# Ledger of designs, part 65: designed miniproteins, single chains, continued (5)

Each design is a single chain, and the fold is of that chain. pLDDT is the mean over its residues in the fold that is shown.

## One batch from the design tools (miniprotein)

Design m18386
Fold by ESMFold2-Fast:
Structure m18386 (fold): chain A 71 residues (1-71)
Amino acid sequence: SEEQKRLVEAALKGIEAAVSAGKKAIEEGDVEKAKKSVELLRELGEAVPETRGKALKAADEMEKLMKEAVA
């Protein structure tokens, strides 16, 4: 439906925003804010199943960046 397409589009924009916020948090040394971005990505994937794969992949990539930042 048109409504479902809008929900998917909003979720995809939310994923991009969470990734951007998480990367900024890592650059600032704020690992706790980066963790919150990962949590938001996983929540978005659960809330809008059509985006689950993209959201989980983004969350995994963000966790890798966090590990690199603290290594």
Scores: mean pLDDT 84

Design m18387
Fold by ESMFold2-Fast:
Structure m18387 (fold): chain A 87 residues (1-87)
Amino acid sequence: SRYAEGVALLERLFEGLGAASTYGELDHARAAELFERTARELERLGLEELAELMREAARAAREGRGGEALDLATEALIRAVEAAEAE
């Protein structure tokens, strides 16, 4: 399922975000790169809605809105899981 592959990509994203976090602070530049890479991979799967959420997360991260970026990533993961389970 393309949504199951999307879930795997988003889980890998959260692992990368954890590694980009030091002393409870997110590396915004690194996070933005991870979000943009994940958006491209989701777009290749035809998951345009999830890719757009990741592009919005990258913008939020670059603007220092790390909390909003993480909320957008969480929303994308929830949607991907629900869609994969509905198949």
Scores: mean pLDDT 85

Design m18388
Fold by ESMFold2-Fast:
Structure m18388 (fold): chain A 55 residues (1-55)
Amino acid sequence: MSPLERARELARRLMAALAAGEPYVFTPEERALLADPEALAVFEAELGRLAAEAE
């Protein structure tokens, strides 16, 4: 799986945890992924998309 696809999947997992009222703790691997500016931008874009689709 590409880093960009991992970033999108991380965004979806975070949103699912928040919707369930569960805390989300980033793993060291997830933190390392978000240290890449390109992956971070994709993660933020996917979060924004999911938030906009939530009514």
Scores: mean pLDDT 79

Design m18389
Fold by ESMFold2-Fast:
Structure m18389 (fold): chain A 60 residues (1-60)
Amino acid sequence: GPLSDAELREAGRRLGVSPAHVRTVARNAIAAGLSPAEVRRLLLAGDGEALDRRVLEAVL
């Protein structure tokens, strides 16, 4: 995936979810059409609302 193990832990801490959950979210967002770079940026920012909006836009 686009995030290292350390980045998965940091994103999980900011979002309040497990690192495994972050990895699943990243995989699903990329499958929906988001770039790996955008997914990494949004997850590391801890911005779940922006990530959800971008996934919705990608599948429309």
Scores: mean pLDDT 81

Design m18390
Fold by ESMFold2-Fast:
Structure m18390 (fold): chain A 80 residues (1-80)
Amino acid sequence: EERKKRLLEAEKEGIDQIKKLEEGASIGEVLKALQENADRHPETLPVYGKAGVGSRKVWEGVSVDKAIKEVREYTKKLLE
């Protein structure tokens, strides 16, 4: 299923970008990467949008684990 594959790839990439914040990446760099990925496959925009919200929350002091969990839960709902 192409849509399911794209959404799961977007989940993985979004989570990888959130993890880069722990490695010292800037919020602007992460948000730009998420937008560029969404632009390649517009059907993934909801997942990358959720990862962008999570990335901003991590930048504001929320745990990376919580942001990752929210992205996974959101993607799972989109696949149902």
Scores: mean pLDDT 84

Design m18391
Fold by ESMFold2-Fast:
Structure m18391 (fold): chain A 61 residues (1-61)
Amino acid sequence: MLSPEVETALRNLGAALQAGDVDAAREYADKLVEILEKEGHTEQAKAVRAQVDRAIARLEA
């Protein structure tokens, strides 16, 4: 079960990506990765980083 903190960060990240706000998306992704690593979800942290990098690359292309 994901913590409410992770759920909030995911929601904020999604909103930033939808708005095309690359700076906000990077900031929320960093926070989300930090929380996931702290909670022991290392694989999920890697997946989030990879997905965000891919999404940002598409927005910047």
Scores: mean pLDDT 79

Design m18392
Fold by ESMFold2-Fast:
Structure m18392 (fold): chain A 59 residues (1-59)
Amino acid sequence: GLAELQAIGKEGREFLKKLIEEGVPKEEAEKKTDEYLKEKYGLTGDELTRRGVQAHLDA
């Protein structure tokens, strides 16, 4: 549901922030975050964002 997608999106943002704080370049950090979310949930950050927005519009 929407809450689940928001939680997954938050997890992705936290993972991205950690990588950037560890000195990983933003482009590489974004790629690694998408791979992490795709591996764990089958969704990329862009897909999560689109689905979250659509869920709000459908409400």
Scores: mean pLDDT 70

Design m18393
Fold by ESMFold2-Fast:
Structure m18393 (fold): chain A 73 residues (1-73)
Amino acid sequence: MTPEQEERARRLAEEAARLAREAAEALKAGNLEEAERLNERALALIREAAELGEEVARAALAAALAAAKEAVA
């Protein structure tokens, strides 16, 4: 992986985690439509990460799940 791809992978994971956290917070607040919208955006970023490699997508997914779990705790 190039340094540029590694930076992009890091950014995608960070953005997916942020969106997943916001989605979990929206769900906790009862805003189901907002939660669905944010989750769809997070999944789109994880799919984009998959274009860089399966390992990158797994890392982004793991970061998103960890952020969502922390937000609902």
Scores: mean pLDDT 84

Design m18394
Fold by ESMFold2-Fast:
Structure m18394 (fold): chain A 67 residues (1-67)
Amino acid sequence: GAAEAGAGAAAAPGLAGHRAGGYDLSKNVSDPEAAKLAELAAKARTEEEARRYVEQAAILSKGSTFK
C-alpha cells in the first residue's frame, strides 16, 4: 500500500531519545542507574512515565557531566 503523510504527525515525544531540558539522554548513560532509567523511559507506556525516567536520568548525569 501507498504510505501517505498525515498532518497530525507528532514530532518526538517529550522523550524521543535526547530531549530532557536540553540533555542528551542517550548519552552519558553509562551508569547502571541512569541506564535503567533510560530503558524504563523507552519501555514506558505513557509519556508521563517516560518523562519521569528522563528527568531522573538527567538529574543523575548533572552531578558528573554538567560542568
Scores: mean pLDDT 59

Design m18395
Fold by ESMFold2-Fast:
Structure m18395 (fold): chain A 62 residues (1-62)
Amino acid sequence: MTVMSEEGTPGLAGLGGPVKAPKKSLEELAEVSQKMADAVKKHGFKEEGIEEARKIFEEFAK
């Protein structure tokens, strides 16, 4: 993430856990998002790719 504005740090707005709690969830979400995008692209943006992406998300959300 590139910080080029007065926003500062994304974790500051949360302040839920200074012990790296939110960062781990963010990293996992990014990985899942990439896998879903890859699945959709692999099938040429066909319904089959969307179905595969849905399964990937379901596995993560479990």
Scores: mean pLDDT 64

Design m18396
Fold by ESMFold2-Fast:
Structure m18396 (fold): chain A 67 residues (1-67)
Amino acid sequence: TANALTQQAEDLLKQGKKAYKEGKYEEAKKLFQQAKDLATQAGNGVLARQAQKNLDEVEKKIKEKKA
């Protein structure tokens, strides 16, 4: 159900934030992308936007590491 997808997206968002704090940016990126995808499937635009914001931040960190 949409509620189950929302819960999974929230759990993935929490996991992504933990990975980000640990400096595991590639792992955090995957987790935030999964959270965004599930939030979008659930129709939860607020959660999808939160996941996108975290995804943008982690992608910036990955680019800074390469350059």
Scores: mean pLDDT 84

Design m18397
Fold by ESMFold2-Fast:
Structure m18397 (fold): chain A 55 residues (1-55)
Amino acid sequence: MLVRALSDFTAVRPDEVSFRAGDVLEVLDDGPGPYWRVRVGGREGWVPRAALEEV
């Protein structure tokens, strides 16, 4: 599943990944929690799902 970033996000934990507003990310884990696991340009990590929209 592909999503678009609504805002910039800067990773503050080693299991998180940073992105910029407008980036298209692949969702790897879309569980019911507030964080989803995504892939951005070959990097993988957890990001706040509230900053993402489905495309």
Scores: mean pLDDT 82

Design m18398
Fold by ESMFold2-Fast:
Structure m18398 (fold): chain A 94 residues (1-94)
Amino acid sequence: LSPKMRIEAKIAMARMLIAVAELIIKKSDSPEALKEAIELLRKAIELLREAKREAEENEELSEEEKRRLLEEAEREIKRAEELLKEAEEKLKKL
């Protein structure tokens, strides 16, 4: 896989983890399920931070491609962090 494809794959994987975590947070009142969602979000944030670092360090990417990948990763990190906060608050009330 090209470096660009590897970065895009990490962002895609993170999106899948975030989607699953969001579903759990919205549909479940189980402490075990919420803890699982928190772990999925932490893994997603780690993947996105790795993708962001790889995009920043990659000299083969155009400035436009790099900007798009960084903006995409940053948007998903923000979303994951908001969901993480929501899950942690929900878990505290159970």
Scores: mean pLDDT 88

Design m18399
Fold by ESMFold2-Fast:
Structure m18399 (fold): chain A 81 residues (1-81)
Amino acid sequence: MDEKFLAALRADFEAQRESLKRYVEEMKKDLENIDKLSKQELLAKSIVARLVSAMLRALGVDPELAEEFEKIADEIEKKLS
């Protein structure tokens, strides 16, 4: 079950890779206006970016994209501290 589940998740993330690349560029634009975002919006964005990065790394899908999401989460976390 776990092996089939992980294979299905990997296939889904590989299929969504181009959408995730567009999403990372959207998040980078949000970071250009980071001072205009609420603390709750920043927290939500950091959690999403961290989770996507972790899933991409765990599934072995696009490690460069995983690093981009991790960098976004790190920048947001610096703002929240």
Scores: mean pLDDT 80

Design m18400
Fold by ESMFold2-Fast:
Structure m18400 (fold): chain A 106 residues (1-106)
Amino acid sequence: MKTFEEIVEEMINLLKETYDRVLKAVEEGKPLEEIRQILADTLERLQKLYDEAKKNFPEEKEKIDEIFNLARETLTAIYRAIEEGKPLEEIKKIFEDGLNKIKEVA
């Protein structure tokens, strides 16, 4: 069984991996549907980690709820920025701001 700290670290690492995947896809001019799929796969994996944390560490509920909500909001903001044709620099900032907020809670 994972510790609470290990679950949070896996969530942060998953977001970092998603950051790299999304930036590469945007730079390579991949269609929005491929980027949507990357974000959807990430959200599904985050949901599983979130559910595991809630089940095994009910005392950490407020913290994990906040981390998961920040992660979900970050992914949503990224999708909107890409859909709206925002510059890569703005997408990068959304990821960095989201990761920093999650690290502050963790």
Scores: mean pLDDT 86

Design m18401
Fold by ESMFold2-Fast:
Structure m18401 (fold): chain A 80 residues (1-80)
Amino acid sequence: EEAERRRKEREETLKWVATQLLAIGDVIEAALKHGILDKITPEEAEKMVREVASAIERDGPQAGREKADELIEEFKKRLE
């Protein structure tokens, strides 16, 4: 049915968008916590967001937060 199909497409899009927004938020929060938000390039941010989004999709929101912390700590060590 047209209404059901439209709703499913919208729900899938919103789930994807929500996952991306959560990943972006997790990366920003971890970067602020480690004091390096101003040192992250757009390219590094995109890569981190992609990996965090994958972790959220696979293992849930807590896994995303843990992955963001891990990636930011790794990046900070490379700056030292």
Scores: mean pLDDT 82

Design m18402
Fold by ESMFold2-Fast:
Structure m18402 (fold): chain A 62 residues (1-62)
Amino acid sequence: MAEEIIKEAEEKAKKAKDLYEALKIASEAVRRLGEVISDEEELKKLSEYIEKIAKENFVKNA
């Protein structure tokens, strides 16, 4: 389910070594979401959310 993909991506992004790795995790999660979500607008919103989570993990350490 989409929710499980998002949760896995959030947990993996929090454990990423750097922002590049976190964004790679986000990209893979978006690819997996694209397989289960046909609505382009919903996929876009979810991809933006996952990218925000990845970026926030590193901004707090800046």
Scores: mean pLDDT 72

Design m18403
Fold by ESMFold2-Fast:
Parts: sequence; structure tokens; C-alpha cells
Structure m18403 (fold): chain A 61 residues (1-61)
Amino acid sequence: ADELTLEAAKLLEQGKYEEAAKLAEKALKIDPNHSSAWKVLAEAYKKLGKEEEAKEYYEKA
């Protein structure tokens, strides 16, 4: 989970938002209580223009 979350954060820095979201989702499938993964997923969705989904993910973080 931690390793996937770090990779997802790096993808966010590179502007690869869709790939970042997919890795964060994989991390959350392993550990649903991983706050950092929820934050990465929320930020990725915000950058993709999916603000409503991003807000829900921030609430889970």
C-alpha cells in the first residue's frame, strides 16, 4: 500500500493524474484506511475535473 501511494504521488507531480488515481485505488484496495492514498486519489480527481468525487475522497482521508 505505502509503495503504491508513493508511486501515485510521483505520478501526480508528473501530471499523470489518471495513472496516479489508478495506483491510489490499488493501494486503497489493499488498505482502505490508508489516509495518504485517499488524499492522492482526491487530488488526482480534482485535477481531472471531478470535483464532487474529489470531495468525497478528501472526507475519507
Scores: mean pLDDT 79

Design m18404
Fold by ESMFold2-Fast:
Structure m18404 (fold): chain A 98 residues (1-98)
Amino acid sequence: DEEVKKVIEKEFDRIKEFVANDERLSEEAKKEALKIIEEAKERLLKAKTPEEIRKVFEEAKKRIASIEGVSEEAKKELVGSLLGAESRIIEAFEKAKE
């Protein structure tokens, strides 16, 4: 669905901008976080069900939590951004099925 793809693109562009501008992240941590985010985006663009979407976000959150040298506060904020994106993408996906 084109509308779901637009929501995924918008949400992930926002998250990438957040990561790129977060001064608490080292360049190495930013690179690792951006890789996780990009891989999650690619998987979401191929997702066919809300269950697949939730699975992608659960794996991304787990991988973000495992990044070394990042403050717990920065990790919580990034996970919060992912939770917000998950909610909006699932809503768009459910509306597209109507």
Scores: mean pLDDT 83

Design m18405
Fold by ESMFold2-Fast:
Structure m18405 (fold): chain A 59 residues (1-59)
Amino acid sequence: MEEAQRILKLADEGKYEEALKVAREIASDPERQLELIENMTKEERDKVSEAVDKALEKL
């Protein structure tokens, strides 16, 4: 899913504030959140979770 890849790319580039903004935007929209979860593998979900946690640690 493009949104998961966007969060991962932003975190990898060190753009932690932007990565968290995208994650919050998805979390605040139930339709986007469901579509993201439905189209992600467990491995992709784990990577997104790690990227968000790392972003929170850096801020």
Scores: mean pLDDT 73

Design m18406
Fold by ESMFold2-Fast:
Structure m18406 (fold): chain A 69 residues (1-69)
Amino acid sequence: GAMEEAVRKAYELAKELVEKGEDPLSAVARAVEIMMKEGIPYEEAVKGLVKLAREAGDEELAAAAESLL
């Protein structure tokens, strides 16, 4: 659905930002901010990123997102 698509795009953005040298926590914070502007509540945005990062085996982004809970 639209929410799942927004979370997926936000995860892709966070991953790209880290690849460009941004720290994982800042990258996740920016992705969460974008999802909130799209109407996704903070807790759902953070949990969505944790889930996708874990499914991708991205332990670094998963840990950064979990730190925001």
Scores: mean pLDDT 84

Design m18407
Fold by ESMFold2-Fast:
Structure m18407 (fold): chain A 55 residues (1-55)
Amino acid sequence: SSMEEEIKKLEEELEKLEREGVRAVLAGDQATLDRLKARMAELKEKYKELTGKEP
């Protein structure tokens, strides 16, 4: 379903951002870390709205 596709997309994006966060820590990229934290919070909120559950 369209909703299942949206949920999978959110899961994939969250996993991608987690991997980017690890790389940003190793690189000392503070600007990227701040951006990733904000984006992850946004996506987790959207996941909760779609599923009614924590990601």
Scores: mean pLDDT 84

Design m18409
Fold by ESMFold2-Fast:
Structure m18409 (fold): chain A 89 residues (1-89)
Amino acid sequence: AEDEEHARRAFGHIMDAAAYLLGIIVFEVISKKTGVKLSPEEQKRIEELRAKARDHLATAREHVAKIKDPQLRALFEREIADLEAVLAE
């Protein structure tokens, strides 16, 4: 029962991080498609989105650490690592 609660909380934070990451990708795609350089204000917004995504992934890791099922924990750890790798680019 507790594993389901920790998994649900971890999933919520992973989804929030993914939403922020999607926001970053939208800015990058628009910049590439239009050839227009990102403004200082848009660059600041991207930095804020990166920070929020990383904070959510860190909180997700705290919830994942409380999951007792090793296979379920490994699944969430992989998803978090994949999102962290994308954010590092």
Scores: mean pLDDT 85

Design m18410
Fold by ESMFold2-Fast:
Structure m18410 (fold): chain A 114 residues (1-114)
Amino acid sequence: AEAPDVKTGLALLQEALAAAPPEEAAARLRQLADMFDAFGEPAAAETLRALADLVEKNPALRPLAAERAREVFELVLASYSRVTPTGELVLDEAKRAAADAGLAALRAEVEALL
């Protein structure tokens, strides 16, 4: 289950991306993609880079890109089902497969708009 603070953070991220100038929104999406790559989430990283390209080519679609960026975070978070006693998230392999499929579908949708 997602913590309430995480939902608030994702809503603020979506709002910030939708309100930012297109070049700033694209730069932020690429920074987030680099972060996901560093955490071993390449499907999320590739989807966020496609969203950055979408914002640069179609600035009017920035609100859609912001909404899709939030969905990327929600799909990654859905891959983790438990917290260990040390506070670490435990990957759920079955949920991971579904999340990876969802990320691939989002990326295909975004690339079709490019």
Scores: mean pLDDT 77

Design m18412
Fold by ESMFold2-Fast:
Structure m18412 (fold): chain A 67 residues (1-67)
Amino acid sequence: GREESLAKALPAARAAAEGAALAVGGPATRTEVSVGEDGNLVATGTSPGGTGVIESPLEAVLAGTPG
């Protein structure tokens, strides 16, 4: 179901958010993952240096994840 798909995608999305935060100014103090109406995962990482955002289609993230 949707919850299972999100659970599988969450680690990759969280890692992307942490990487985006690191690129802006240091380790992520907060990470957030949401799903848009288009099914895209929006991963947001906030750090003392700023906020980084990565958007990826949920289907693409799942296709890249070993089963």
Scores: mean pLDDT 71

Design m18413
Fold by ESMFold2-Fast:
Structure m18413 (fold): chain A 80 residues (1-80)
Amino acid sequence: SMDEELLREARERLRELLEQARKAVEEGDLKTAASYLLQAIDLAEEAAARLSPEVAAEVLRLAGETVAEISRLILEAAER
């Protein structure tokens, strides 16, 4: 369905943002890692504006998980 396709695209984009954030943290570039966190928030905001409430809620949940993980990576790197 279209909803399943949109959710799959959002999930894949969030996976890519997390992977790019991990690389930035490994390189010591915490500013770039933070930019990927903000991009995950932007994706959630776009979903809330464009998608049905059910699909938007699931994208918000996935984006929340991505933001939490990127935040954890940044915090752990900053404490070194």
Scores: mean pLDDT 86

Design m18414
Fold by ESMFold2-Fast:
Structure m18414 (fold): chain A 89 residues (1-89)
Amino acid sequence: MSKEQLDRESELSLLVMGLHIAIKTKDAKAAAEEAKRLREFAKSNELSEEEMELIIELIEEARKMALELGDEESAEEIEKALEEVKKLK
């Protein structure tokens, strides 16, 4: 594993953790921000099918949480990120 590959895997792990924390703390604004970061990461990096599925599932969970909280603005931002990630699959 090269340093570049390690850095990419580490970045993905941190982004996934960030979104999980936002979901658990029910912070819809933070979840929207983390979902956008995962979208940009997915657009800029080669991801496995398994990694893409994980990201999609996590962003869908974030969207459901935002909708349950009634945060329509954050839910819309998360939905846009989800659609863009799905287009990459």
Scores: mean pLDDT 82

Design m18415
Fold by ESMFold2-Fast:
Structure m18415 (fold): chain A 82 residues (1-82)
Amino acid sequence: KEELLKEFKKVIEEIVKIEEEILRNDKSLSEEEKKKAIEELKKQKKEAIEYAEKLSEEELKETLELLKKYLEKLKEYYKKNK
């Protein structure tokens, strides 16, 4: 389970980094809206990790697979909007 948790944390960190960059570059948002959105994103990251620590190994593996699919989609979106 520890290896899955390590991988989960790494994937979450990559997602948050890309989402933060997208928010930072969003010209439709004010600086206050960006700060609030980034703060909420960091809060969601913490909550996701805490939730993952409570999951069984099987549930964590399933969640990690879904998260990796989301990360790939997010990377595609980011590449197109650079």
Scores: mean pLDDT 78

Design m18416
Fold by ESMFold2-Fast:
Structure m18416 (fold): chain A 55 residues (1-55)
Amino acid sequence: SAAAKARAEEARRAAEELKEEAKELEKKGGDPSKVAALYAAAGILEAAAEIELEL
C-alpha cells in the first residue's frame, strides 16, 4: 500500500540519520556503547522498513 511505502521510506531516512550520528560520534572518539546503540537502532528501523514493504 502507499501508506506502507511511506512508512518504509520514513524508517529508512531515520536509519540513515542514526548511522550518520553514529559515524560522527565514533569519529570524535565518543562512547563505544552509544555508537553501538545508534547502529542497533538503525538496524531495527531498516528491519521495520523491510516488513512494511512485504505488507
Scores: mean pLDDT 83

Design m18417
Fold by ESMFold2-Fast:
Structure m18417 (fold): chain A 67 residues (1-67)
Amino acid sequence: APPSEAEQLAAAGEIYVGVGNLLASKGLYEEAAEMYERAAELYEKAGDREAAERARRLAEELAEKAA
């Protein structure tokens, strides 16, 4: 059977975290923060509060570096 909707949302969040990590490694902090914010929203919809909080903290840290 295919993954549940929650599992699909969490997988999408993981993809956004991966893209955010790549952008951050290139010094693109504002763009990376946007990717982590999208990941946090997807993890919240998936019911994964811990992953959402982790992604949100990464977004905040990189937004501060970009400011």
Scores: mean pLDDT 85

Design m18418
Fold by ESMFold2-Fast:
Structure m18418 (fold): chain A 90 residues (1-90)
Amino acid sequence: DLVENPWKGVLIENPSRELIAQFKRPVVIVGTDPEKLLAAAANSKADLILLHSEDRNTARKVAEKLAKYIGRPVAVVDEAPEDVPVVDAS
């Protein structure tokens, strides 16, 4: 499981623009409700999932849950990066 999936458990805080640019399908998911954030992120086809919430602790808790099973890198961002598609989960 963990050995065979290099992205399982990977959580990135405020990734650089250069790191984000390495992914073909990055997405920012914005919301205030942890259940809606988790559902939108889990349903995303993105290769990098960036979570944003007004409460950083909410985004981080959702990211930690998601990172355990999604098999893709998950990030928490304090601001939505430019040039990345945004999905509103609210």
Scores: mean pLDDT 79

Design m18419
Fold by ESMFold2-Fast:
Structure m18419 (fold): chain A 73 residues (1-73)
Amino acid sequence: MAEEAREAGLALADGIGKASGPATQPYIDKAKEYIKKGAEALKKGDLKKAEEYFKKAQEYLNQAVALGRELAA
């Protein structure tokens, strides 16, 4: 389950990065870092820590999407 969440999250981040463009790469890299940390916390059974890391990853993905939209306008 933790490895599946890690793989799915990283694939989603890469897809968003490709759609949003190379200027968003720093946000995608941060999101991928937090996805890896969240999956590691899940593997250790720290559900609260995993939730906090996945929330941070989602915030960075949202920033990448927002910047990508601004650059496309």
Scores: mean pLDDT 80

Design m18420
Fold by ESMFold2-Fast:
Structure m18420 (fold): chain A 70 residues (1-70)
Amino acid sequence: MAEELVEQARKAIDEAVKALKNGDLETAEQYIDKARELAEQLKSLGHTEAAEEIQRRVDVLREAVAEKKA
């Protein structure tokens, strides 16, 4: 169900944020990638608005990871 995919994506984003705060960049990147894949699945199912919301959060988190690596 689309609702399940959205919940999984939100959980992945929450785990990525937690990993970033703890300095665990590798774990953060893994959860960011998972959230991106779930957003792509949502878009393929026609849930474009939900996919775009998740993708926006993914983009912000990727920038944060890049800053911490620099």
Scores: mean pLDDT 83

Design m18421
Fold by ESMFold2-Fast:
Structure m18421 (fold): chain A 55 residues (1-55)
Amino acid sequence: PLTPEQQALLEEGVKAAVDAYKAGDEESAARILRQTAEETGLTVAQVGKAFLDAL
C-alpha cells in the first residue's frame, strides 16, 4: 500500500496532469506524470494508470 505522503503526491500530480491534458497541453501532462513517478517512487505505468482512471 502507498504511504499517505505518496498518495497525496500521486493525487496532486494526477490532478495537475488531467488539468493540463484537458487544456490541450499533452506535453505538460506527460512531463507532470514523469515528475510524479520520480517523486513518489512509482513507475510511470502506475502513475499513467491513475491518470487514465481520473479522466
Scores: mean pLDDT 85

